# Designs tried in a protein design run: designed miniproteins, single chains, continued (2). Part 93

Each design is a single chain, and the fold is of that chain. pLDDT is the mean over its residues in the fold that is shown.

## One batch from the design tools (miniprotein)

Design m7229
Fold by ESMFold2-Fast:
Structure m7229 (fold): chain A 72 residues (1-72)
Amino acid sequence: KMKELAEALREAAAAIRAGDLEAAVEALRKVKELEPNFESDPEETARAILSDPETRERAAALLEGLAELYAK
């Protein structure tokens, strides 16, 4: 549930920071399975985030912050 969502968000953040498109897509698919209201396409979202190093780091930090919130 919320702890699983937190873990998936951390996985997404790590993959995004590493620039690993395949891992980022898989982690974002897990997030979407746990939170169906996330309507964005995982592949399209991952590609957009990974297109720029600054955007990549900001996105990873945001996902880590969300993971901490859901882990509580």
Scores: mean pLDDT 77

Design m7230
Fold by ESMFold2-Fast:
Structure m7230 (fold): chain A 89 residues (1-89)
Amino acid sequence: GLSLEEVEKMLRAAVEQTNKLPELDPSVEYAEGKVEVEGNTVKAELEIVKDGEKTKQKVEAVYSETSVEIKGEQDVNGEKSSESAVVPI
């Protein structure tokens, strides 16, 4: 299974790519990502404005002794959706 450190590394790589989008794609007006680690939880947030459409994505991974719970939330111009999964470690 993926350790907290491995998930943090993957999310940081995704954030770095997101932050470069306005330099690579002229249709992207704004892109900002961040990763935060709090105890046994790693969180990533991404905000992108492309062709006037604002998309926010949040991912949270909460580690326990035997599993990781991954929660995803997406907000597209105020319309929210969420999904979750539990993955054994």
Scores: mean pLDDT 79

Design m7231
Fold by ESMFold2-Fast:
Structure m7231 (fold): chain A 91 residues (1-91)
Amino acid sequence: LEEELERALENLRRQARATGEAFDRERFERLIERIESDREGQVEHLRELAEYMREVAEEARKRIEELAQALGSAEMAARYAEEAARLLEEL
């Protein structure tokens, strides 16, 4: 479980970094810090992160020609954040 969570978080970071200019790094890092600092709220913070990554994906769609690769990465990052939240709920 913990190993699966760590893999999900690593995949999340990789895909998020690939989103390019559609990605607000400062907001992403703040959400990660909240996940790490608030253990009782970790699941909620991970879901907030997943929603933010979905917002990034929607913004990328508006510039589909320039951001097509970033769109896929943002969608994958959102999925990995949801998976991490689900794993934490099972812990």
Scores: mean pLDDT 72

Design m7232
Fold by ESMFold2-Fast:
Structure m7232 (fold): chain A 64 residues (1-64)
Amino acid sequence: MKESLQRSADALEREAEGARKMAEIYKKLADQTGNEKFKKLADAYETAAEVNRDRAEELRKQAS
């Protein structure tokens, strides 16, 4: 795979992993505090993680 596509895919995968970890943190905060705001944040971060993962896979397919 060419460096530019691979670097972009790697960056998106790192962002997806970060978002997934943030979702876990906010889910725990929602459970501990009962605050719906944290549940909404967890949901948003889970969505961001999936979008970034899908984009990374698309870039890897284009590189193939």
Scores: mean pLDDT 81

Design m7233
Fold by ESMFold2-Fast:
Structure m7233 (fold): chain A 90 residues (1-90)
Amino acid sequence: MVYKILPPDSHSEKANRVTAIQLVQSGREYNNDLANAKLMVHGAVPPALKQVKDPKKREEIENLAQKVLNSTNYEDAVENAEKLLKTLES
């Protein structure tokens, strides 16, 4: 299932950050959840990109999402997902 990310405002940004971090971190316990964590991040990013006015920020978010999708282990996926969330927050 693909989850939607809320528009970037103070409340939506906090909700998106908590949800995405929880999804990626909960997957950390089992390798079989890695693909689900990647899919959830991938599904959340396109709606968020529609709200980002800075083309450089949009490209950075998309590149970080792609790094999560290309990750071969949880440590890589979590690190890139955390960078993605920080970029969405900034």
Scores: mean pLDDT 60

Design m7234
Fold by ESMFold2-Fast:
Structure m7234 (fold): chain A 85 residues (1-85)
Amino acid sequence: SSILKKLREVSEKVTEIELRWLRGEISAEEAVRELRKLLKQADELRAEFSAVKDTFSVQDFIEANMLYMGVVASLIVAEGALKKE
C-alpha cells in the first residue's frame, strides 16, 4: 500500500528527530516543532487509510495504526520534556 509506505517514511523521520534530540543536536522546542509537522502528515494518512480500511490486510491495517500511534506518542514525550524546561 502506498499509504503504508508513506506512514513508514513518516515514522523514519520521527526516529531521526528523536535521535538528533537525544544526541543534543536539536532543542526540545525544535523537536516538538518538527514532530507536530509529522503528526499533521500522519493525521492526513490516517484519514486516508481509515476511508479505505476494507482494502487493507489485517496486518497492514494494524501496522498503519501502530505507526500512527508511534508519531502521537513521540510528540507527547517531546512536549512533556519541553514543559519541564
Scores: mean pLDDT 85

Design m7235
Fold by ESMFold2-Fast:
Structure m7235 (fold): chain A 73 residues (1-73)
Amino acid sequence: SDADGRRAAEAAERAARRGEAAAKASYTHQLMVSGGSPEDAQRAAEAAEEAARRGGDPSAAKVGINSAKKGGA
């Protein structure tokens, strides 16, 4: 859903604000190409939020995004 996509993009935006511009681009793009499904958005948003809180580490966000698609289900 678009609302879930916005939540995910918002979490990625926080990571980018900490100097992780790549995290925002990669995360938002992942949501878009996945179709913005709520399941994908939920897991990806959680990973992005964790990355942002940990200090804006894009590697952490990337791992979570990967889990949402492959190991997250």
Scores: mean pLDDT 53

Design m7236
Fold by ESMFold2-Fast:
Structure m7236 (fold): chain A 86 residues (1-86)
Amino acid sequence: PMTLPDPDRSLRPGDILSEEELEARWGIRAPGAIVTARRGDEVTVTLYATPPTAPTGSRTVRRGETEYLIDSAESRAAARAAYGQQ
């Protein structure tokens, strides 16, 4: 039986991201974040507030505020536009 699906290329919920990782992956400048959700190609992160080591009481940034669409704007939108897969 051939059961070798593609590995998750997106971050998984619970992953902690440093400020460098946020900037490297999405160009976001924040003291840190945790992945709170993954919806297909998009990842939702909750940004840490001061103190920077407070995983609870954090804030999610979306399009500059609460949370944002990551990767889907590049990966999924590009693939959809180029191939019209679905």
Scores: mean pLDDT 48

Design m7237
Fold by ESMFold2-Fast:
Formats: structure tokens, sequence, C-alpha cells
Structure m7237 (fold): chain A 90 residues (1-90)
């Protein structure tokens, strides 16, 4: 599910960013976790990639989540972006 992939990746990526560990290695783990939960790996990968880039630049967890939401919307469509946004607010 694109929406499930988006929600899992963005929620997990925000949590990782809050601990300062959102990088390329944790992005791969995040995509695998989303896939195991029945999420679309393409949508999860797009979100995780943008979030790892944000983490490397030292952006805040909020900015990191926003970039992940936007990437999920671009690849998975508006429903994926909305699912990611709702997950990020939890």
Amino acid sequence: SPARGAAGAVAGGRALAEHGIMDDETAKQLVNAARQAGGDPEVAEAAARKMSEAGKKGLTPEQTADLGIEAAREVGGPESGEAARKAARL
C-alpha cells in the first residue's frame, strides 16, 4: 500500500531524526520495515531518501518529516502525502 509505506517511513524517520540517527543506513532499515508492514517500498524509499538527506544537513525533525511527506506525495500521490502527514503528527 502506498499510503502505508508513506506513513511508516515518515513516522519512523521522524523518530530517528529526533535521536540524530536519520542517515543512509537507518533509511534502508526503515524501507525494509515498511515493506514488512505491507507498505509500498518505492514510496517508502522516496520518503526515507529525502529524510536521510535532511538528517545529514542537520535539519530539525519537523523539517525532516515535512520533506518526507512531500516526497511521499510526489511518488505515491495525494493520499500517500496525507497518510504520511497524519502519521508524523502522532
Scores: mean pLDDT 84

Design m7238
Fold by ESMFold2-Fast:
Structure m7238 (fold): chain A 79 residues (1-79)
Amino acid sequence: LTVTVTIESKDEEVKKAMVEGIKRLGAETGDLVDVKVEGLEITVTFRAENVERAVGLEIRISALAFEAGASVKSVKVEE
């Protein structure tokens, strides 16, 4: 499964915190495929082995966003 999360940051500081948190999560899990940054918007792609893993990754990203003060705009889970 592929998990794609789009995150909107209110400012550059929140964006940096999110990118660092996402890269750390990727290093810890080994599931990170891609991180695209455009302005204050971050699009993160993860590979997940199953639905349970996909949901777990989405929850972790949402927690990072909440702590950093960013907004999760969309979450897409596909094959």
Scores: mean pLDDT 81

Design m7239
Fold by ESMFold2-Fast:
Structure m7239 (fold): chain A 79 residues (1-79)
Amino acid sequence: SEIAEIARRALEQLEAAIEQLRELGASEEELEPLRELRERLEEVVRRAEEGDPDAEERLLEVVGEASEIAQAIADRLKA
């Protein structure tokens, strides 16, 4: 499944982003929403592998939310 492959790459990128933000000084409390989204993204991978027709929409929603939260944390760390 193409969507499952994209979702797995997104999961890997999110995990890397969480580690990078932690190294930059983000607290575990600040990272908690991203860890929750990682769990949702793992679910999206499974649904995509099962052929769920909604998996692409779910993927876009989770990736969008994760991007916004990660950017907000990065901006706070720069302030």
Scores: mean pLDDT 86

Design m7240
Fold by ESMFold2-Fast:
Structure m7240 (fold): chain A 84 residues (1-84)
Amino acid sequence: LIRKMVVLFTSGSLYLAAGDFDGALELFDKMMETGLQALQNGEISKQQFQQLLDTIRRHGLKLAPDRAEEITERVQQWKKKAGL
């Protein structure tokens, strides 16, 4: 689980650095989908899932501040899916 999420996060960060925002969002979505499955299976807590969202938001705003609204909307969508 952790290794897969780290790879997806690293790849997403590289896409952001290269200016491929859409590719980065797709990889972050795959990471969050993996996290949501882990949450539903009891492998992680809601607090740990929230920490993943906070990390994505912080990284996204740092690397793509011009896309802040889209990043915020995506984070809110994942919060709703997790019941947060």
Scores: mean pLDDT 77

Design m7241
Fold by ESMFold2-Fast:
Structure m7241 (fold): chain A 98 residues (1-98)
Amino acid sequence: MISEILDLLSKNTEEDIKKAMDLLEKEFNYKEIAELARKILEKELSEEELRERLESIPILTEEEIDAIIQLYKEGQYIEAARLLIKVALREEVEKKLK
C-alpha cells in the first residue's frame, strides 16, 4: 500500500493524487489528511483556513506547514497536496520501522 501511494505521488496529475488520497483514507484511516488534500486540489480554502487546518495536524512541522502554504499561494495545488500526503506517509513509515 505505501509503495502504491508513493508510485501515484511520483506522477504529476490531479487524478493520480486523488487516487493516492483514496488509498490513504482507506488503508491508513487518515480521513482528515485525505479531506484536507482534496480541499487543496479543489481550491476551496483561503490561506488563513489552510494554515489553521495544517496547524491542527500534530505530525506537521512549522517548516512543512510554511512549504505547503507557499505552494498553495503560488497556485501549485498538486504539489501542495502531494507534500501533505508525503508527510502523512512518513509518519506511518516511521511507526512501522520502530
Scores: mean pLDDT 74

Design m7242
Fold by ESMFold2-Fast:
Structure m7242 (fold): chain A 119 residues (1-119)
Amino acid sequence: MEERRKEEEERERKRKELQRLVSEAVGLILRAIGHELDGDYEEAIEALEEALEKLEEGIKIAKELEDEESKKQLEKLRERVEELLKEAEEKLKEKKEKGIKIETEEDRLKELKKFFESL
């Protein structure tokens, strides 16, 4: 009977920790969406990577609790965060490509300016 009480107390602690991790992960996801809307893709990626770490820890706790419902919900949330991370990485690549193209055009314009100044 005392062993069952200790197991219930341990499960309650793990349940509270799981709820905390989920709340922290959701906060990070919302922060990442805000950064992505502002065009701050590097900051969005950092927040999404942090959210994935929190979700992986939560999945581990849900597995230890044998809570298949919470595990499935967290796995679905992780998949959505992985999709958002891929989208943010792709947008960051586009932003970097546009920067390179702008610098290349500026260099060409500087060479043309020097040519016309030499005439």
Scores: mean pLDDT 76

Design m7243
Fold by ESMFold2-Fast:
Parts: sequence; structure tokens; C-alpha cells
Structure m7243 (fold): chain A 67 residues (1-67)
Amino acid sequence: EEEFELIDEISRLVAEGYRQGKIDEGVERAKKLAEEKGFPDLAKLAESMGKVVRLVPDARAWAAAQA
């Protein structure tokens, strides 16, 4: 299914950005891919994934500062 294949690729791009400390770049690449493939709803998914993975690093950094 083309949507599931695209979701997998979007997840890879966001995860790659997260691992490299370039979440914004990963999200933008994922959004562009989704829009080019004609799935604007999946571009919103990429944005949501970016927000979630940003919260994890922010929460961990905040917790470390509280130690």
C-alpha cells in the first residue's frame, strides 16, 4: 500500500534527523516527500512526529538539568 510505504519512509527521515540532531531537516524532508507524492495529510503526520521526538530530547535535557 502506497500510503504505508510512504509513512515508513517519512518515519525513516524523521528518525534519521533525530539521530543526527537535525530534527528540523528530517521533518522538512519528510513533509516535502509527502507533498510531492500527493499526501498532504502525511505531511501533517511528519510535523507531528517532529514535535513528539523534540519533546523527548527536551524532556531529557530538562531532567538532566534538574539532577
Scores: mean pLDDT 70

Design m7244
Fold by ESMFold2-Fast:
Structure m7244 (fold): chain A 139 residues (1-139)
Amino acid sequence: TSLGLGAYYFSKGEYDKAIEYFEKAIKENPFNSLAYTLLGEAYYKKGDYEKAAESYINALRISPKNKRALDLLEKLVADHPELKPQLAEAYTAIGETYLKQGKYEEAIKWFQKALDLDPSNERARKILEEAQKKLEEAK
């Protein structure tokens, strides 16, 4: 499989080939959260930290409970604090998925984490207010 070939080249340190096959796996199945996680790991090994963060965020948009992608993104941002806006975006994306599912209390928790990380993020603030209003309307 394309995913398996990507993992093979990754294990050999051939990160450019691993990226090509993980991108092929994503093209074959755009909702493959694992393929995005592995793509992020390959970009990380190449030192492309912005693309690594983007890949982890995409994995979390597809599967908000993908602990591997979240842990890898949090570790990346701890080592590269300039990527805090990307982590705030990931937390906001997780919250948006729960909001869409009607899980308002869970959504609020994630939006609060995003604002703790980036208090000036107007988008996260507005969507937090929206989630709080929806929670009140559901009572």
Scores: mean pLDDT 89

Design m7245
Fold by ESMFold2-Fast:
Structure m7245 (fold): chain A 73 residues (1-73)
Amino acid sequence: SMDELFARLEALAEEGVRLLATRQNASDEQLAAAIAKSRALIEAMRAQGVAPETVERAIAALEADVAALRAAL
């Protein structure tokens, strides 16, 4: 379902933001702001009615980015 795709995108985006924040030695306030911004962008995609294929492509790209961030830590 679209809700399951967006839930997966949200989880991966939050993980990516947290990993990047760790690498950048971001403050708690900077991390919270980055998570809030990420959630707002995903909610905007949901509101725009993007196709499932667009969300699946975003998930695949984000999975690759998260894997690269984990390997670089």
Scores: mean pLDDT 86

Design m7246
Fold by ESMFold2-Fast:
Structure m7246 (fold): chain A 122 residues (1-122)
Amino acid sequence: MLKQEDLLPLALAMLDELMAQPFAAPFRDLIDPAKYPGVLDYVPNPVSLGEIREALERGEIKTVEELEKLMRTLILQYVSIFSEDDPLFAQAQRLAEALDARLAELRKLEEERRRAEAELAA
């Protein structure tokens, strides 16, 4: 597994890149219950990309698996509330696809690091 000291810069770079994408704009801030009545009935503790980034900076997210869980919780908020015809549903699916690609990159870097450490130890 990636150590927390190695995960933090990689995860922050990934989140900053995801947040810069146009499809990520609705997910940067908490969903507004005044704008979307009943959202708290489905998601009592909503999360945003901004909050996940702040949690990373505070060292509260220690593994790729913990990061993935929080990101998937955010995506599930939108796909559970909005119909398939809603642009927010489509944007949440794009975020899920982008997340899957970035998590694969992080896990590949972890594997490459393990290989390099094994070669140095030999």
Scores: mean pLDDT 78

Design m7247
Fold by ESMFold2-Fast:
Structure m7247 (fold): chain A 58 residues (1-58)
Amino acid sequence: STLDQIIREEILRDLNLSEAELEALQRLSKEEIATKLQTEYGLSDRQANAIAEQILRL
């Protein structure tokens, strides 16, 4: 959908991810994605969990 495309593009831009890196994240669990986002991008636990959930629902 158009909304999913917009969310995808925003995530790619804001986290400076490639499409391949986003696809790799989608293969991980929510907890693994959230941990990676906190460690590599400095996101808070709340932000990392919210974005991880969005990534998995794309």
Scores: mean pLDDT 83

Design m7248
Fold by ESMFold2-Fast:
Structure m7248 (fold): chain A 102 residues (1-102)
Amino acid sequence: SSEALREEERRRELGRELVRQFIETAIPDTFEAVLEEMERRGVDPSTIERMRELYRNRDYDGLIALLNELLEKTSDSSFRTLLQVTIALLEGAKRLEEEEAK
């Protein structure tokens, strides 16, 4: 029935709104906390600013590439774990935005 289709459309719209709120609030707050930890671990301020610029521009591929460069340069196991978790989070954010768009 047409009512069943409208109900499905409303559920999809609610899902998109929840994903949007998550992307706009939870992910940015988590990313800023990650950047603060990277700065404490001695990542160059110019690299931190470049990461902020890439994130503001939603250039997830560029940001992931930069994080992989940092991963290749470090032997600190705890910092490697932080970088790997951050890459996974950004890959997840990219997929959620692609799913919401089309």
Scores: mean pLDDT 77

Design m7249
Fold by ESMFold2-Fast:
Parts: structure tokens; C-alpha cells; sequence
Structure m7249 (fold): chain A 70 residues (1-70)
């Protein structure tokens, strides 16, 4: 279980870096970039607690925000 948490946290960190780069490259607003950062931070906290379902939903919300940012 601890190894699963460690792997999931690494995945979330990698995804956060990808999403933040994508948002910046797309010219997302500072508020949208901060929202992505907050969502990915919450996903990391959920994963650290073993709540992988909540972590996955938060990652999906961050991805949707990046995809919809103008």
C-alpha cells in the first residue's frame, strides 16, 4: 500500500508539471494557473491519504480546467 501511494504521488507530481506547463504555454490566466496548482495539491493530499478515487477526480478537474482555459 505504501509503495502504491508513493507511485501515485509521483504520477500526480509529473501530471502537475505537465498541466502547469500546458496552461502557461496556452496563455491561461494567473487565476486559472493557480486553480490548477490548488487542484493538483489537493489531489496529492488525497493520494497521500490513500484516497485514489478523490485524487483521480481532482486530476481530471485540473485537466478539464486546462483544456477549457482561454
Amino acid sequence: TQDDITRKLADIIDKAQQLLKQAKDAGASDSDIQKVRDLMGQAGTAAAQGDFDTAQRLVQQAQQLVDQSS
Scores: mean pLDDT 82

Design m7250
Fold by ESMFold2-Fast:
Structure m7250 (fold): chain A 77 residues (1-77)
Amino acid sequence: MSKEVEELRKKAEEYQIDADTYRALAEIARVSGKLAEKAGGDGSRAHAVADQMEANADTFRKKAEEYRKKAEELEKS
């Protein structure tokens, strides 16, 4: 296996970890917002934080997919 393929796979794994981390943070924020709403309060800020964390997770997930595809293309070469 070339060093380039290994480096691309490692970057894909790192971006996937970032994506998973932001997704977990988004879920925590979303639950916080729902609990505030159930208590008769305003959950809007928690939901906004969740939306931002979900956007970050999606960005890193796409980067992970791009690096995975690059690694696969080089490995087939």
Scores: mean pLDDT 85

Design m7251
Fold by ESMFold2-Fast:
Structure m7251 (fold): chain A 88 residues (1-88)
Amino acid sequence: PEALERARRLVDEASRYLQEAIDALQKGNEEKAKEYVKKASDLVIEAARLLGNPRALELAEQAKKSEDIEEQITLLVQALGEIHRALA
């Protein structure tokens, strides 16, 4: 199904942004890390909506609202885990 393939591509892109965010944070660039986390959050939200996964959507929306970068990353990892299970 096209929606499933699109969701997989969105998840892959979100994972790349999340890795960029982690790399930026390791280099002390919190502003860049926040930009990448926001991009990852938007992609995870879109994937969760395409799949009709309310738990992944809730986690990704919580990540987007958080002011704590570590919490944002943790919530996005959990959201990606929910989507990964749905794609299995």
Scores: mean pLDDT 86

Design m7252
Fold by ESMFold2-Fast:
Structure m7252 (fold): chain A 70 residues (1-70)
Amino acid sequence: SDLKQMLFFSGFTLGPKDKKFDEALKNGVNELIQNGLSLDEESLEQVLKKVEEVAKRQAAIGREAARALA
């Protein structure tokens, strides 16, 4: 919920129609946490920016992969 809230205020609209976008958010945050990033208030701003980019990249990559399989 925090991530959705942060992205929403950052200009991202996480509507009920984008379940895959929610999945990309969880993946992006999980990768950052696995790299040892702490989710404190200072780091949350960095995480927000990274998650925004990761979510966009994963959406684009998923689209490319889907097209490759078609």
Scores: mean pLDDT 58

Design m7253
Fold by ESMFold2-Fast:
Structure m7253 (fold): chain A 90 residues (1-90)
Amino acid sequence: GTAVDLGLSDEELIERIKKAVEENREALKRRFPALYYYLDLMSVEDFAKYVLDLAKRDYPDGYQQAIEELIRALKAGPREPVPFTVRSTR
C-alpha cells in the first residue's frame, strides 16, 4: 500500500502493542478471550507480532493507524455498549 504518516517502525509498533497488552490484560481477556488464549501460548512478543501481521492483512494502507486504534480501545474501554457494567457509575 501507500505510505501512512505515522513514521513508526515495525519494532516500535510491536513494543507499543506489548506495552498496551501488558498494561491492559484484563480488558483484552474480557473483550477478546480467543486472542487472550493465544497470548498465553505464544508469549507477549509473539502475540504482538501476530497482531501486527493481522493489521497488515486487514488494513494494508492503514495498519499503523489500526494498531493505534486497537491500543486506544484497550486503554479507554467501551463507554457503550458495556452489557455487564449494570452497576458501574449510576
Scores: mean pLDDT 67

Design m7254
Fold by ESMFold2-Fast:
Structure m7254 (fold): chain A 58 residues (1-58)
Amino acid sequence: SPVTELLRAAHNQDVEKVKEILEKLGATKKDAPSIAKFAENLIGKEGGDVIKKALDTL
């Protein structure tokens, strides 16, 4: 599942891998708050921060 891969990459703080997965899913910088909140609820604030950082580089 792309969601499982995304959460694993975020947990490992792999910004580059998170960016690759988000680009393949068609996510944009405008999606950052909702995707970051989703990750924060499942794997903690640090995971949400990684996702937000990756989206900010798109």
Scores: mean pLDDT 79

Design m7255
Fold by ESMFold2-Fast:
Structure m7255 (fold): chain A 66 residues (1-66)
Amino acid sequence: MKEHIEVMTEMLLRRHRDDSGVRAQIRALRDKLLAEEERMRKEGVPEQKINGELSVRFNKALNEIK
């Protein structure tokens, strides 16, 4: 999951090179999702549940960045 978040957000940052506001939103989203992933791992949440919950949150946030 962590690698997927990093790759996808890096792709979005490349698409929005000249939009500092959108880039800031994408970086904040990346940092938030990576922090949540780390927290869930420390709490012993199963990988399937981490992947499911973070995927839903990521997709919702991406829809708002459109």
Scores: mean pLDDT 78

Design m7256
Fold by ESMFold2-Fast:
Structure m7256 (fold): chain A 62 residues (1-62)
Amino acid sequence: LSEEQIEQIEREAVRLLLAVAEGRISAEEGLARFRDILRQMGLSEEEIEREVALLRRALATL
């Protein structure tokens, strides 16, 4: 992954984490949207599941 892709992934993850924390969307909806964003960015399924696992851990701390 490029540095620009890593920064974009981090921004999208934070945005979705805040939306779930604020009650705007469910955790499952947030994870589903994150997967779709990562696929649109051209990540492999292995890379997607790794990033989604990190967001899921963050959501578990809410």
Scores: mean pLDDT 85

Design m7257
Fold by ESMFold2-Fast:
Structure m7257 (fold): chain A 76 residues (1-76)
Amino acid sequence: MEYRFGVELELTPDGNINLYLVKLRTTEDGVTEIVSRELIGTVPAIPDSVEVTQQIQKILEEIDELAKKLLEELNK
Protein backbone atom coordinates (compact mmCIF):
# COMPACT_ATOMS: atom_id res chain seq x y z
CA MET A 1 0.00 0.00 0.00
CA GLU A 2 1.40 3.39 -1.05
CA TYR A 3 0.33 6.85 0.18
CA ARG A 4 0.69 10.01 -1.89
CA PHE A 5 -0.45 13.60 -1.50
CA GLY A 6 -2.23 15.69 -4.10
CA VAL A 7 -3.98 19.00 -4.40
CA GLU A 8 -7.63 19.51 -5.46
CA LEU A 9 -9.34 22.77 -6.46
CA GLU A 10 -13.06 23.44 -5.91
CA LEU A 11 -15.03 26.43 -7.22
CA THR A 12 -17.49 27.55 -4.52
CA PRO A 13 -20.96 29.10 -5.16
CA ASP A 14 -19.80 32.36 -3.54
CA GLY A 15 -17.06 32.83 -6.18
CA ASN A 16 -14.00 31.50 -4.34
CA ILE A 17 -11.62 28.63 -5.11
CA ASN A 18 -10.91 26.19 -2.26
CA LEU A 19 -7.57 24.36 -2.22
CA TYR A 20 -7.57 20.90 -0.62
CA LEU A 21 -4.73 18.65 0.44
CA VAL A 22 -5.81 15.13 -0.52
CA LYS A 23 -4.21 11.98 0.83
CA LEU A 24 -4.29 9.23 -1.78
CA ARG A 25 -3.88 5.48 -1.32
CA THR A 26 -2.97 3.02 -4.06
CA THR A 27 -4.60 -0.39 -3.53
CA GLU A 28 -3.04 -3.79 -4.34
CA ASP A 29 -4.97 -3.69 -7.66
CA GLY A 30 -3.26 -0.39 -8.59
CA VAL A 31 -6.41 1.71 -8.04
CA THR A 32 -5.83 5.13 -6.46
CA GLU A 33 -8.47 6.29 -3.94
CA ILE A 34 -8.89 9.39 -1.75
CA VAL A 35 -8.38 8.59 1.95
CA SER A 36 -8.71 12.13 3.33
CA ARG A 37 -9.27 15.70 2.16
CA GLU A 38 -8.25 18.77 4.17
CA LEU A 39 -8.94 22.41 3.29
CA ILE A 40 -5.60 24.26 3.34
CA GLY A 41 -6.57 27.58 1.77
CA THR A 42 -8.95 29.67 -0.28
CA VAL A 43 -8.22 32.04 -3.20
CA PRO A 44 -10.65 34.49 -4.88
CA ALA A 45 -12.21 33.25 -8.12
CA ILE A 46 -12.16 35.19 -11.40
CA PRO A 47 -14.90 37.87 -11.49
CA ASP A 48 -17.23 37.77 -14.54
CA SER A 49 -15.99 41.09 -16.00
CA VAL A 50 -12.19 40.83 -15.50
CA GLU A 51 -9.45 39.81 -17.96
CA VAL A 52 -8.74 36.08 -17.66
CA THR A 53 -4.95 36.37 -18.12
CA GLN A 54 -4.54 38.89 -15.27
CA GLN A 55 -6.73 36.77 -12.95
CA ILE A 56 -4.82 33.58 -13.84
CA GLN A 57 -1.56 35.33 -12.87
CA LYS A 58 -3.08 36.42 -9.52
CA ILE A 59 -4.42 32.90 -8.85
CA LEU A 60 -0.99 31.39 -9.63
CA GLU A 61 0.63 33.77 -7.11
CA GLU A 62 -1.95 32.77 -4.44
CA ILE A 63 -1.42 29.07 -5.29
CA ASP A 64 2.35 29.53 -4.79
CA GLU A 65 1.68 30.91 -1.28
CA LEU A 66 -0.71 28.01 -0.55
CA ALA A 67 1.84 25.50 -1.93
CA LYS A 68 4.40 26.85 0.57
CA LYS A 69 1.84 26.32 3.36
CA LEU A 70 1.20 22.80 1.99
CA LEU A 71 4.93 22.00 2.15
CA GLU A 72 4.98 23.17 5.80
CA GLU A 73 2.03 20.85 6.61
CA LEU A 74 3.73 17.90 4.83
CA ASN A 75 6.86 18.45 6.95
CA LYS A 76 4.89 18.11 10.21
Scores: mean pLDDT 66

Design m7258
Fold by ESMFold2-Fast:
Structure m7258 (fold): chain A 118 residues (1-118)
Amino acid sequence: AADLAAVSAALLAGLEAALEAARRGIAELEAAGRRVSGIEAEVSVLSYGATDGVASGTGRGAARVTSEDGVSVEAEATGSFSGTAAAQTAALVALEARTDPRLVFDVVLSDEVTALLR
């Protein structure tokens, strides 16, 4: 229902934040002359809500970028999204096109948020 749309908005915001964090980590390692071997990202929901057909949410994204020689850098960001279901779908499509194929991500949900998705 409305809560699911709002949680999805928060997850989308968190995923965008995770990609931003990953980009910063990649840039830091490459500026140091290192080659990136892996990217791990974590997305979590910070807040969510829905009002009058508009879903909104704030998510956290964290990324760990690891070099071929075993050096890791970590970055994190927060993001927010507010929009209709159509706007959320368009944002997701745009995000997919920007996703690095080396990225492995995990979604961390609180027990409260997990209960809403079941």
Scores: mean pLDDT 77

Design m7259
Fold by ESMFold2-Fast:
Structure m7259 (fold): chain A 65 residues (1-65)
Amino acid sequence: MREMALAATSILLLAVEAGIKAEVRIEGNKIVIYLEEDGPEAEEFAERAKKIGEDRGFEVEVHFL
């Protein structure tokens, strides 16, 4: 759906603004985020990204690589 693409784009923009290296993918009805870094900044980004997806009614899954 268009709304899911907008949510994914918002999350990707947030990652770019925060300087976080992330890949955002849409898999079915879920937004999946792959982070190539860890630590407090990556964790804060993950929490904010989850909220963006949840506010639009989508599941968000985060993986730290």
Scores: mean pLDDT 78

Design m7260
Fold by ESMFold2-Fast:
Structure m7260 (fold): chain A 100 residues (1-100)
Amino acid sequence: MEPSKEEVLEKLKEMFEEFLDEEEFKKYYERLLQAAETRSTEQTATFGIGLLVEYVQKKNPEKRDEILRFTFELVEQLLAGKISIMEMIEKVKEYLKKVM
């Protein structure tokens, strides 16, 4: 089942709440909501993951290239129709828990 933009935003919000502090959550989530106004569900999901990756790379500079490669490979799989939007979000969540 293709997720709605609202379902994607709720999942991304849960991830931001888990990984970001309160101040950083507010800033990143506001950026996500603004971006979502002009983007598709898929574009909103990839943008939100990009924001989370940006934050995690800032906290883990030694793993920056590894995090970027992992995320890029998942986005390529999504664009190729090999994984769903929700599967991509879940895989990123599990990976970031291991990095942080």
Scores: mean pLDDT 82

Design m7261
Fold by ESMFold2-Fast:
Structure m7261 (fold): chain A 90 residues (1-90)
Amino acid sequence: MDYKKYEAIWQSEGYELVSSKEEVERVRDILLGRKEVGDSATIVAKSKDGETVTVTVSLEEEDGKRVVVITTVTEKDGKIIDKKQLRVQI
């Protein structure tokens, strides 16, 4: 299992991965298209500034193409302070 690959993704965005090995494996399998369309996984990371980041990764299909949707929500003191979404065709 390549836990370091997922840590590198989060570190590139300025976040420290907090989620477990099993959660990371599910995210990896979604990113590699090994899961079914409609499958999703959620992982948690924490920024250097003490913010909590929740990332939801889902595998979707659009007109015969497989797309991974990555939604990142940053919270501090229970408030959403940043939200972004990335779509990656696989």
Scores: mean pLDDT 76

Design m7262
Fold by ESMFold2-Fast:
Parts: C-alpha cells; structure tokens; sequence
Structure m7262 (fold): chain A 95 residues (1-95)
C-alpha cells in the first residue's frame, strides 16, 4: 500500500474510532498508534525528505490517538467515584 494512502486510511480510522464505545475505542486507538509508529519507523529507514514528511504525518496521527486515550482515561477516573463517594463529598461540603 502507498504510504500516503495509509496515512489517509489511518486518519479515517481515528475519526471512526471516536464513535465507538469506550473499550472498543481504546483498543482501536492502540492499534492505530502501533501501526502509525511502525510505518514511521519503516519510512525513516530510507532518508529522503518525502519519507521524513510522511513519517511526521504518521507521528501526528499516533499523537492524536494518544490524546484521545488520555481524554478517555480522564473521563473514566471521574466516573470511578461511586454514588456513595459522591454523596459523602456533598455531605462534607454541607458542614
């Protein structure tokens, strides 16, 4: 597959993955990161300006997927508080 076509495919896969349920989105984003980073490394084995530009595009895609994973983790951490723990925090504020 042409490297340019793979960049566009991975960008589309990131857009589609955002629509998935949290656990499926996480797995999909991890797969995208691995594929993008592998392609970037392969391109950098041949030192050309075009390959450096394409490798950077793959790295940007991996970076976007990592940001999405970080956002999902932050949302999950906020949801880890049980109803009882939230009620306890509200009681503490009423002192």
Amino acid sequence: MEAREEVERLREEVREAVKLPEEERRRRMEEIIERAERKARELLEQDTEENRRLALEFEIIAGLARIMLGVDEAIRLNKELSKEEIEKLLEERRK
Scores: mean pLDDT 76

